# Designed miniproteins, single chains, continued (3): the designs that were tried, part 42

Each design is a single chain, and the fold is of that chain. pLDDT is the mean over its residues in the fold that is shown.

## One batch from the design tools (miniprotein)

Design m9423
Fold by ESMFold2-Fast:
Structure m9423 (fold): chain A 100 residues (1-100)
Amino acid sequence: SDEANELIIKGIKAANEGNYKEALEYFKKALELEPSDAGALMLLAALMVSKPELREEAAELIIEGIEKHPENPAAPFVIKVFESLGYHEEAERIREIIAR
């Protein structure tokens, strides 16, 4: 939706200004409006890579989004990010959610 896209833009701007917690809140709201949005999940995963202090909260939001929409095309990217950060159990949980 236009509203979800606007939230993504605001989140990216906040992150570029160093306001990472504000960026996470915008991406969370975008994902609440459009749980199938690949961009919102990818940006939350990017925050996990760049900001260790946000990893737990971002991981919870990502898993919730994928549980609501297992078909989300960002899932393989998110699995790789989780594996790279040592979130092996969470990565396996996502694989189980998206398996047919």
Scores: mean pLDDT 86

Design m9424
Fold by ESMFold2-Fast:
Structure m9424 (fold): chain A 75 residues (1-75)
Amino acid sequence: MEAQEHVRKAIELLEKSSSDKKNRQQAFEHLLKAHGLLDPKLAEQVREEWKKNNGDPDKVFKKLNELVEQQSREE
């Protein structure tokens, strides 16, 4: 499964119910898989965003989604 598909599934799960513990856990697992499928250079940018925003999950999620889309477009 491509990184972009993992991000898409994470978004769908969170949009269905962000308060559902199982949906949040599955969304988090998909985000981790998406990060693992990123080019190491792009993955480092996500890591820098995490440090810059003191681990704000919304900011890190946005950056991860942008970089996954960027990687997909460069193919």
Scores: mean pLDDT 67

Design m9425
Fold by ESMFold2-Fast:
Structure m9425 (fold): chain A 85 residues (1-85)
Amino acid sequence: EGKEFADKLIERLEGLIAKIREAEEKGLISKELAEKAIKALEEVKKKVEEAKKKGLSVEEILKEIEELLKKADELLEEVGEEIRK
């Protein structure tokens, strides 16, 4: 369960990073916002990968990434606002 959860979360994080890079390349968001959001998502991804290697449960993974997810979510909300203009 923890491994499958981590794998799916990593895939979603990679997809979000790719979409943010594409939005920045198209000029839909600022370079600064794109860099901050990508960095936050990469930090979440790194922590999920570390937790997966340790064999942590879903609950343990969520606890490990809680603060990083909150920061990433705030930045994703800003990205969404910029894309909407």
Scores: mean pLDDT 83

Design m9426
Fold by ESMFold2-Fast:
Structure m9426 (fold): chain A 83 residues (1-83)
Amino acid sequence: PLARVLEEPSTDAVLEAIDEALKLGERTVYISFPAEHREAALQVAKDVEKRMESRGLVARTRFEGSVLTIEVRSREEAEEELE
């Protein structure tokens, strides 16, 4: 997985990290933020999910402490053809 440290939450910086990970064949990105920016980082996570959705990708985000974990899948992988 790709790991990055961001001093300030930024949707563009997170998207750049995801693009780099995908170019390396990685599907998971770990991004560390300062704990005081947790609220802003949560908002960035939601923005990233929406931006990736518009690109035909599905991003699953979760927070553990100050680390944002992003797992990216194609829409085809995320959608079930049949239940």
Scores: mean pLDDT 76

Design m9427
Fold by ESMFold2-Fast:
Structure m9427 (fold): chain A 99 residues (1-99)
Amino acid sequence: SLANQREVREFAIEQLKKAIETGNVKEELEKIIEKAKELKDEATAKSMESFLKNAEKFTKEDLEELLKVEQAALDGIKIQQGDKELEEKLRQLEKELEA
């Protein structure tokens, strides 16, 4: 379900922002895994479990890169759900980056 995938990604983004702010990487990743399992997003649960194994090695920069990846995934889901305003906004940003 796109709605379940969207909810998991929105939650993951919020928890990753908290991990960056607090340094509680393991705790916030465990919350994301639980939410993904609750919503039956097994792919996200497995991905986050893999990151959890290396949680102690995650730098602030690594978390910021993961946040960018999750944000891009969320934007993709929103466009698939018919967010034409977001699609047009990303199209304009792409043109600015090519200029």
Scores: mean pLDDT 82

Design m9428
Fold by ESMFold2-Fast:
Structure m9428 (fold): chain A 83 residues (1-83)
Amino acid sequence: SMADEALAGLRALLDEQLATVTDPEMRARLERQRDELMEALREFLEALEDPSATPEEIAALQARVDAKLTELRKLLAEARAAA
């Protein structure tokens, strides 16, 4: 599906960014946050296609995606500052 292709593309871009991180501990933390973001995005996209999902449930899933994205951005900035 287009959603699966978009998620695969995003994963590949994130993997390229994480590959530039030389500290193994920081890379492991970034990989965990990447995986959490990817899972949150998958759940959000699935909810958008679910006719039983409420607007409140969709909003909560979107907020979770935003929180995971914010955390990943912070960790990437920390990794870049440490390099």
Scores: mean pLDDT 83

Design m9429
Fold by ESMFold2-Fast:
Structure m9429 (fold): chain A 82 residues (1-82)
Amino acid sequence: SAAVAALVERALALLEEAREEIARYLMETEGLSEEEAEKAVEEMLARVRELGRQMLTLPPEQALEGAERLLATVERDVAQAK
């Protein structure tokens, strides 16, 4: 479970660090207001936390695979915002 927790924590840290970049990207590409973009980032953080909790209900191997996929998705989204 420590490995799963570490991957989820890394995903959350990446989103938090890229918060302003993601908000800027959404404003520029989707025409969102600053307030709408900030809400979208909060929703992304909430979704990652919820997916992390759901992974704790899975068998260890499936939880680890899920956490790795979650981190990869967050890394992709952060890279796209650059």
Scores: mean pLDDT 85

Design m9430
Fold by ESMFold2-Fast:
Structure m9430 (fold): chain A 68 residues (1-68)
Amino acid sequence: SPEERAERARKAAREAGLTDEQIDLVAKAVSSGDPARAAQAMIDAAVRSGLTPEQTGRVAREAVEAAS
């Protein structure tokens, strides 16, 4: 369900060290069911949070899978 996908995305984003605001943005993108939007929201949030390129790529992949 969209709710379960959003909750999984929130957990992954929180474990990656994103802020509550960024976690909400990722969850909304995942709930849209658009993998490209989910990946872009995750990349934007990760860059603003100072995550490494490897961490950013990992969480972006998780967001695409959750949105698919």
Scores: mean pLDDT 74

Design m9431
Fold by ESMFold2-Fast:
Structure m9431 (fold): chain A 62 residues (1-62)
Amino acid sequence: GARAAAHGAQAAGGAAGAAGAWEGSVKDMNTPEAARRGGLEAGLAAGDEAGARGAVKGQISG
């Protein structure tokens, strides 16, 4: 249910955020703040999507 969806969203959000920030920092050493913002936004989007998927699965399972 909701708890499983929240755990999935946190894991996906964290991984996506870290990957985004990492790539941004490597590519744009002069804009580390922009890279961090981009990573956070990517993490939020990925987390929200994972949460929605988890919620749908939870409803189907009862």
Scores: mean pLDDT 58

Design m9432
Fold by ESMFold2-Fast:
Structure m9432 (fold): chain A 63 residues (1-63)
Amino acid sequence: GPAEEARLQELLERLRRAAENARKAGLDDVASFGEEAARTARTPEEAERALREVEKQGVLALT
């Protein structure tokens, strides 16, 4: 429904930004994962899981 579509769009935008930040930080594998997930995710749950993974890997690599 419209609320789910809006939530998916919000999460995809956040996922693309997280992937871009990973690319700028030199985390090419993390960025590529996030970019691929942003292209293939069909549900808010899929996009949120991918976003959490990109954020987790980014924190681990920069710590």
Scores: mean pLDDT 84

Design m9433
Fold by ESMFold2-Fast:
Structure m9433 (fold): chain A 89 residues (1-89)
Amino acid sequence: SLLEEGNKALEEGNYEKAIELYKKYLEETTDEEEKFKAYLGLIKAYIEAGKLEEAEEELEKMKEEFKDADEEKKKLLEEAEKLIEGLKK
């Protein structure tokens, strides 16, 4: 799947390819769990690429889409936000 291809690109350090694949998957999927995974992958790829403003923009979009998510997902969102804020300074 595009998600698995994106994950592989991220692991291989091809961040630009990972970003492209995750974005394409987000356009194609309607499954909320798969969207959550793709958003996390996209944010990680942006962070690794040094594109912290883009990572923050995707995080805010993700927070709005998953505002009613369970506690585990909310914790993952808080961890991503903390990581981005730490790296911006």
Scores: mean pLDDT 83

Design m9434
Fold by ESMFold2-Fast:
Structure m9434 (fold): chain A 106 residues (1-106)
Amino acid sequence: MSEEDRDKIIDYMGLGLLYYAQGKYEEAAKYFKKALDIAEEVNASDLTLAQLYIELAKLYIELGKKDEAREYLKKARELLDRSTAPEEVKERLREEIRELEKKVEE
């Protein structure tokens, strides 16, 4: 992954978070999807991909799109299980996934 590709992923994630904070969930989803597209194209780490899918799941819960949110959480879990990241980081993200799975069923 080039520095330019990494910067684009970070920038689009930042824009996604900014729009999420403003309650503009559809715009936030567009920017997280742009970050995901670049991350997949450059074969970013399973951890980075899992984090992007978790953010998309949060947005889709807010949008009331429960089926799409479930699919994103499933992908995030699969990516975390494959990830070589430290177990402390993986357990933190698994806990976040569990809380989001609980919210989807409400």
Scores: mean pLDDT 84

Design m9435
Fold by ESMFold2-Fast:
Parts: C-alpha cells; structure tokens; sequence
Structure m9435 (fold): chain A 93 residues (1-93)
C-alpha cells in the first residue's frame, strides 16, 4: 500500500539522519579532545569532560574549562546527544 511505502521512506530518512548526527558527534568530540590537549589538559580530565557532555551534564562539563571555544564544543556535543536520543526513540517506536 501507499501508506506502507511512506512509513518505509520515513524510516530510511530517520536512519540516514541518525547516521549523519552520529558522524557529527564523533567529529565534534574529536575537536573537543584536540582543543583540550592544546590547552594542556591530561587524558583523565579530558575523558571526564567528554563523558559529562555525552551524558548531557552541560553545566558540569563547562565548570572544567573557562574557554569560549571549548564551551561551544561542549554545547554542540550535548545538543547532538539529545538529537540522537530523540531519533533513536522515533526509530524504536
């Protein structure tokens, strides 16, 4: 039926969007790690900041570093994580 074809098309679009957002998250996370290393943070602290951002603890992640570029990258990771969860929820039904 036309309705079944529409549902399959919508599912494919959501899967493509999810893959794109996952790629964006990986790129932004790598940029954050590189920037934090340039600022002289150790791997332990970088891991803590990244985890807080991925778990959407925006304010906690920001407390580690008073740098505008780092804060923007943290905000982008939090936003992407929320968008990915919303897309995953739509795909699960």
Amino acid sequence: SAEEKRREEERKKLEEELLKKQGELTKTANQLVEKLRELGFDDSTISKILLEAIFENLEKAKEYVDDEEVQKLIEEIVRLSKEIKALEAKLKG
Scores: mean pLDDT 85

Design m9436
Fold by ESMFold2-Fast:
Structure m9436 (fold): chain A 78 residues (1-78)
Amino acid sequence: PEDVFSEEELELMERLKLSKETLIRAEKLLVALSQGDLLALDRERAVAALMERFGLSEEAATALVDALVARARQQAAR
């Protein structure tokens, strides 16, 4: 299965030097931490987990969490 990334997600990948595989792994980690409900995700815990597992800065981890949650919110509305 191929994932389609938004223009914002692609720009974020380039800015943060993240691979497509890393972005997919980050999303799966956040889904696991939220027990499948990204809208109920503990943002501080998610940011800490991304920093620990992927070596992201707090700012980069926060931006990635916010982008993935925003996408999940849009998908949940449709």
Scores: mean pLDDT 72

Design m9437
Fold by ESMFold2-Fast:
Structure m9437 (fold): chain A 91 residues (1-91)
Amino acid sequence: MTEAERQEMREALRAAGLPEDLQDLLLRLAEESKTRAVLLGQALLLKDQAAIDALRAGRIDEALRRLAEKMGVPVETLRERFEKMKELAEK
């Protein structure tokens, strides 16, 4: 991630009213894993505190299941989408 992209993302998160600890977590995850950053973004958009807590604790499967339930999609569909994003991130 470039410095300009990092700054724009940080400003967007601040404008959205996210707490600083969640801003830092999302930026860190975006650098380490685009897939995990997308999961955190979805949890924040849905305002699902339990999904956010699961992601903070590294319980990715629990977060995926909960987000799939809230979105009204099968958990397998959500897993397939994130697997494809992982493939794109490796290019």
Scores: mean pLDDT 69

Design m9438
Fold by ESMFold2-Fast:
Structure m9438 (fold): chain A 87 residues (1-87)
Amino acid sequence: MEELIEELEEILEKLKSLGSKHSIVLQTIDLIEAAIKHIRENAPAEKLQAILDTLELLRTHLPDDPELKELVDRAIEIIREAIEIKK
């Protein structure tokens, strides 16, 4: 779990470094921060699943930026792994 948190924090810093003011990107950043918090607090898998479902929806509305999409896809995969570990 610590390794998953560290990888999510790295993705979050890269997303913030892109400097996007796009509302969907900012919402995506907020959701990844919430996921990190829930993993640190050992929240139930259901709370992470709700964040994952929202992230997957927001992903469909992201700007057409391959670096942005790669970072979000990686965050989604890490959150899925965290959920599976909690099951």
Scores: mean pLDDT 83

Design m9439
Fold by ESMFold2-Fast:
Structure m9439 (fold): chain A 73 residues (1-73)
Amino acid sequence: DAARASALVNAAGLGAEGRMDEVEAAVEELRRLGVPEEFIEEVRRWAEEGAAWGRAGVSPEEARERAARRLAE
């Protein structure tokens, strides 16, 4: 639970930084560890959301806070 939320928050932050190369590296590691493709897709979606927020002027720190808030509901 907490580990999954942390991974999604980190993906949003990396997206906001424009670090999609690190998102892909993390995705490859998760795939090697046998993480389900559904979760890998969630990581990619949160990274894309973060990238959109970053293009709109949201800082990586703010993107992580926003993602954490949404995941906590």
Scores: mean pLDDT 84

Design m9440
Fold by ESMFold2-Fast:
Structure m9440 (fold): chain A 89 residues (1-89)
Amino acid sequence: MEEESKKKAEELIEQVRETVEYLEELARTSKNLKEVLELIEQTIKSLEDAIELARKDTSLTEEEREKVIKELEEAIERLEKLKKELEAK
């Protein structure tokens, strides 16, 4: 059970990191910055919802919940920074 919750937390963190990296690459390669900005805004909202779900997830330990929430908050910060950089162009 403890190994399963740890794996779930690690997989969620990895998926979040991959999503942020994908959006950073899309922002670098895309000619349609408005669509990228909209996608970033939608992703930030989804990550905020994921934080609320993680807070309520009793299948995770307290330490695993804190780690997941921290990674989600860091992902939101990275996307907010990316959004501001794109808006400045």
Scores: mean pLDDT 81

Design m9441
Fold by ESMFold2-Fast:
Structure m9441 (fold): chain A 71 residues (1-71)
Amino acid sequence: SDDLTIQAGQEGLEELRKKAADADKIFEEAVASSKEEAEELFREVAERYPEASGEDIAAVLNLAYELQKQK
């Protein structure tokens, strides 16, 4: 949609951050177990957010990794 405000974009990013945090446990297991499971998680996120670019998805996964590392 081309009718997006700055606030709408910011809220969308916060929603992605929350969903990334919810996935941090699964991401930790995937990273610890194998590269294949990490790739599967990446694909699942890409399918869930078809409008997001690969760079945005990578940024969200990196944020989940950083949040997990702070624990």
Scores: mean pLDDT 55

Design m9442
Fold by ESMFold2-Fast:
Structure m9442 (fold): chain A 98 residues (1-98)
Amino acid sequence: SKREELIKKIEEILEEIRKIVLEIIKKADPISAAVLAITLAGIDFLARLLQRHGTLEQLEQAYRILEETLERLRKAKTADEAIDILNEAEAQLQKLLE
């Protein structure tokens, strides 16, 4: 189904986001590393809520948000930039549930 295909794409893009964020965490100061880990966990939680309870339209919007987030993270040069990118993604995902 289209829903199953979107869930798979969301899981794949979340895995790529996790990989990039973990590499940034390795180079970050302890406070920035903690903030990155917490915000990433928040994004993972919201994505799982959308996978279980979201409409097809909400899943399509979530995929777009995560795809843009991945693109921006690939261009991020600092932990602070990554934190801002993840905070924006978390806020956008949360808004989809409202």
Scores: mean pLDDT 89

Design m9443
Fold by ESMFold2-Fast:
Structure m9443 (fold): chain A 87 residues (1-87)
Amino acid sequence: SHIHRPVVDHSKALEFTHTLADGTEYRVTVREALDEERNERVLQIHGRPVGSDEVLSTLETLPASVELSDEEIKELAAEALEKLVAA
């Protein structure tokens, strides 16, 4: 279907563990979606502290022309979570 909506691509779902500067370990999930109407990539970032039911959620938007490697996406997600915790 040619619907211009953000589509979550599960094949680009990245899961990793990141330890913040305070020593708290987070389980991080990143899902990528393409918004064709806005020509943007949307990264949906979820962080869960180990041993907690709390979920931190944020969105990062990039131009659709920007292609990131899995490692670059992990770095961006880690930075976004650190900024969210510091805010």
Scores: mean pLDDT 74

Design m9444
Fold by ESMFold2-Fast:
Structure m9444 (fold): chain A 90 residues (1-90)
Amino acid sequence: SEIALKHIDKAKEAIKNKDYKTAIKHLEKAYDSILQNLSSLSREDLERLLSKLDELKKLIEENKDKIPEEDYRKLMGIVSSMINLLESKL
């Protein structure tokens, strides 16, 4: 989903700007988009989303010491949930 990909990219930029609340909102919108379109996602869509989410997860983990603990848990929780959901459809 192009909508989910755009929200993942916006979440990544928000994390770089230390705007973790905005990042969480964009990830929630990405998750909602994935859930609404899950049955229509192609293998290519699944692989693109997983690639972007893996990059984002790495960015969050690399910045763990800079992110407030509550925001880190929410970011990692949403990203991990999306990865697990998408992997279950491969």
Scores: mean pLDDT 88

Design m9445
Fold by ESMFold2-Fast:
Structure m9445 (fold): chain A 69 residues (1-69)
Amino acid sequence: MEEAARKVEEAARRGDYQKAVDIASEAFLKAGNPEGAEAVRQSGLAAGRFGDPETMAEVIRAALEAAGA
């Protein structure tokens, strides 16, 4: 999880929210939590649909927390 958290933060810093969501989702799957992985993915899809910077920032924060868990 620690490595994934760092990679998610790096992707977020570049504004690559799609990659950050993908990394967090994969980290959950490796930890045996497919429900968490799906939740992160669904949040990422919703943020992308609206193109709202505030929503994207919230998704990135959730992904960072998820990858750190």
Scores: mean pLDDT 65

Design m9446
Fold by ESMFold2-Fast:
Structure m9446 (fold): chain A 70 residues (1-70)
Amino acid sequence: MSYEEAQEAIDEVLRTLDEMERAGASLEQIRKAVDEKLAELEKKYSPELVETVRRIVDGALEALERRRAA
């Protein structure tokens, strides 16, 4: 597996999050969509790569939650 594959997976999940946020989706809908994307990645990639993507995406979701809670 390459660094490029990890970066592509991260970018795909973050794009999904950003598009749903712009469409006015609820935090619950965004979290569900992100979890579904991560589950799809688990079928294609190593656990180590998926864990890296999950950590980065969790950070983005926490930032979104704080922004919406303000």
Scores: mean pLDDT 77

Design m9447
Fold by ESMFold2-Fast:
Structure m9447 (fold): chain A 59 residues (1-59)
Amino acid sequence: MEAKLEELRRAIEARRFGDAAAIVESIPDLPEEAKSRLLGALADRDVEAALAVLEEIER
């Protein structure tokens, strides 16, 4: 797994949503749909939704 995805997961689990959003923006090859869904979940402060999108990206 990419080190950035692990860092993102830890930020989400720690409820550091601002840091998590910055990490999402730092991933160059993240699909636009996945990026949009992640940023939306982070804006809603929805840890479960954000982790579900991250897990889907890692599959």
Scores: mean pLDDT 79

Design m9448
Fold by ESMFold2-Fast:
Structure m9448 (fold): chain A 85 residues (1-85)
Amino acid sequence: SKKTQEEIVKILSKMSLGEQLDVLLELSSNPSLSSSQRQKLRDLFYRGGERQDKQWLVDEFSKLLSTFSSKQLKDILKIVKEKYE
């Protein structure tokens, strides 16, 4: 849902770049996601590490989150909360 996406983005925006990259890396191995979704997260992890731009990474991650199901978004929110809170 939009509310779940907004909550994920809010937490990611409070994280350091290193914490954001750690979240992406963990999600790239998550079995609840399709192989295609995991590959997109992995690609974003490498691009984010190269750019070293926290705001750009959040914006790109937010675009990717819009393609995920409500169940997948809730699973991601749980992981993000565990990493930050």
Scores: mean pLDDT 85

Design m9449
Fold by ESMFold2-Fast:
Structure m9449 (fold): chain A 86 residues (1-86)
Amino acid sequence: SRLDEKKIEEVKKKMLEKGKKEGKEEETKLELEIMEAAAAGKNKEAMYLAGRLAAKNNKTEELLKELEELGVEEEELEAFKKGIEE
């Protein structure tokens, strides 16, 4: 399915408004950056940002274990770990 640019911008706006309302604006910004990187095929960048978000939410151990169990590519897993550490 093809998403037009206007629909993508509307989704981003709604996510930011929801995050701001819930006091999670910074986490929502990271989620949007992850979605943008993934949509652009920048899997390592998306994983790095996901690691940063996991660290902020104190979910690093839980998500790292899930990614290892799913057999995510080594380079993507290393990018996630780097995001946690920085």
Scores: mean pLDDT 74

Design m9450
Fold by ESMFold2-Fast:
Structure m9450 (fold): chain A 109 residues (1-109)
Amino acid sequence: SSAVQQAKQQVDQLYEQGKKLVEQAKKLAEEAKKLADTGTEKDKEKAKEKIEQALKLVEQATELVNQIEQIGQQYPEIKQYAFRKAVEVGSEAGLVAMEVSSIMIEIES
């Protein structure tokens, strides 16, 4: 295969990994919100643990986004393709980060 074709396959692999990390983070955020809504001290502590786990997954997804962008810079033929994949994962990761930040504010209020 051409170097460009291999680069596109690497972008696709990183994109799929990033999507899985974001979906896991979304699940943890949903679980954290349900725990926060109970208002008990025990459930608030569990919610904080799930928030921490979700943020670690968001950070990992962001690292994959950076790798996708670097591949796009090295291969101009797929730069737009790579950029779109990076934006999709990065935007979803950002939304999860905002949601868990909102839950954290609620827990500490």
Scores: mean pLDDT 90

Design m9451
Fold by ESMFold2-Fast:
Structure m9451 (fold): chain A 109 residues (1-109)
Amino acid sequence: MMRYPSPEESQRFRRLERMDPQDIIRWMEQEGVPQDYIDLARELAEKASSPESARLKVLAVYYIWLARQAEEEGDVTRYTAYRLRAIGYIFELELRGEDVDELVELLRE
């Protein structure tokens, strides 16, 4: 069975959580995330009340896409782990009083 997260993935997650929203979006572009997700991440970051909320919104979009990729590949372990991270970011955003409707809808699809 596949180990998740790997040490590399754990280090990458910690690095992403400290990056500026624009740097996370640049990372997403380098990883080949589709333009629709990139555009949504930018829009949600611009609507955020703070840089930290912007980061959480961008991370939520990225992890929803990662979960979808894992699902398409039949990787249940990665799918579950990425989905739970996205849910965690959405929960933190709700606790901050941020609008999460677009993220919840994206997660449902």
Scores: mean pLDDT 82

Design m9452
Fold by ESMFold2-Fast:
Structure m9452 (fold): chain A 72 residues (1-72)
Amino acid sequence: GRKEALQLLIEGSNYYAQGKYEEAAKIYEDLIKKFPQSELTPEAYRNLAKVYEKQGKLDLAAEYEAKAKELT
């Protein structure tokens, strides 16, 4: 439920803060897969877009930011 989605969001954000972008991406992808209808899922898409931006994957970053806007 919401508590589990929030825990994944926090875990992904902790990896991102450490510069562990591949690990952060996996956690955000797991959140989206397990909780596709969660109110936190648009934020997971935005955070995944930020991961792609840090990796220089600018086209993917734009795509995932657009997905976040569609869900909000």
Scores: mean pLDDT 85

Design m9453
Fold by ESMFold2-Fast:
Structure m9453 (fold): chain A 99 residues (1-99)
Amino acid sequence: MEEFERKIAEALRRMAEAIRAGDFETVEEIARELVEWAEKNNALEYLENVMLYANHRAVAAYNSTGSLEAVADELEKVAENVREAAEEAKKRLEELKKK
């Protein structure tokens, strides 16, 4: 799990830098590389959970501020706590299943 956390955290930080630069082509490239890596390493489910959480936070930040800087900041926060992000996504999924 630590290697998954590190790889995803590194990718999220790179995405944050690209977003601040307005380089969305690089964001797309990093996303593709990350998905390919996750598929090769049986980490797709873990990655999907982290990215679902990261996307939710990023969208909320953009809707509240209109700022790409705020979006980048949220991705960096997720990168610092990748394991917590994956666990929160799983909890929400389990809670929804009970309804």
Scores: mean pLDDT 79

Design m9454
Fold by ESMFold2-Fast:
Structure m9454 (fold): chain A 83 residues (1-83)
Amino acid sequence: GHMVEERKLEVEILLGLALIWYGIGLLFKDDKEVLEWSIKKLEEIKEKLEKLLEEEEDKEVQELLKKAIEEIEEMIEELKKML
């Protein structure tokens, strides 16, 4: 399997991508299509992180995944308030 450091990096990359989509949603909040697309991308990233969490045995990586999922859920809810 991947090293623990590689899995931590994967979580950080996915969270970074989520932050980019959240930023796009905020910048283009008056464009409903862009806002809906940004929400969809955040939901896709969240689903990937949830799948990683189900298979993860390392406690530190589990904590990182849980935190990332919570942060992305907050991003999704904030963008949904703008619809």
Scores: mean pLDDT 87

Design m9455
Fold by ESMFold2-Fast:
Structure m9455 (fold): chain A 74 residues (1-74)
Amino acid sequence: MRTTFHRVQRGTPQVPEEVVGEGEGTVSAPPSTQVITVEREAPTLAEGDAFLREIIALRQQGVAIERVRLEVRG
C-alpha cells in the first residue's frame, strides 16, 4: 500500500520567508486555489475502505482535504 499526502505548509516558526501577499495588486487569485490532495493505492476494497476512514479522521482534525484519489488494483 502507498499513501501520498500533500499539504500546504505555511507560517513555519523558523522560515518567515514564506511570502505574504499573493499578487492581489494585479490579479487576485482565489484562496480556494490551494487544493490538498491525498493519493492511495489499495490492492483490495477493505484497504480502500480503511483509507476513506483515515480521510474522515484527517478532516475531523481540521485538515482541508478537497481531492482524494484512490486506485484499487483488485
Scores: mean pLDDT 53

Design m9456
Fold by ESMFold2-Fast:
Structure m9456 (fold): chain A 78 residues (1-78)
Amino acid sequence: DEERIRANAAALTAEEVYELLSHALPEAFADDAEARALAERIAAYARTQPPRSRDELTEVPGVDTTLASLVFRYLRER
């Protein structure tokens, strides 16, 4: 549901994204500060410009196709 994804994106917090990244990619972020900064960028982007597709999330610096797919799935299933 596109409307549900948009509503979930508008309410998305950096803490939710950080928890998602920590659970899905626990060994990828040895630098906690970078993981938190990335989570804040993703949450801010999603709240300002709710994504219509996973590919729109790749506009966020540091987000590749894999991370975009993970975050978009979270928004769909939230």
Scores: mean pLDDT 76

Design m9457
Fold by ESMFold2-Fast:
Structure m9457 (fold): chain A 57 residues (1-57)
Amino acid sequence: SPERRKRRRQLITLVGLAKGLPQETIDRLQASDLSQRQLAEALGVYPSAVSRFLRGE
């Protein structure tokens, strides 16, 4: 859904900035079609946290 895509972009930006990831890395993650599990591994967070954020929790 459009809301899920928006939340995904917000999650990547917020966690990426909080963890001090380079802007280039954040941009690459934004452009990627990674699964929730792969995104969680890339961001260094639990898959359950990604799932809840994408649901708006």
Scores: mean pLDDT 81

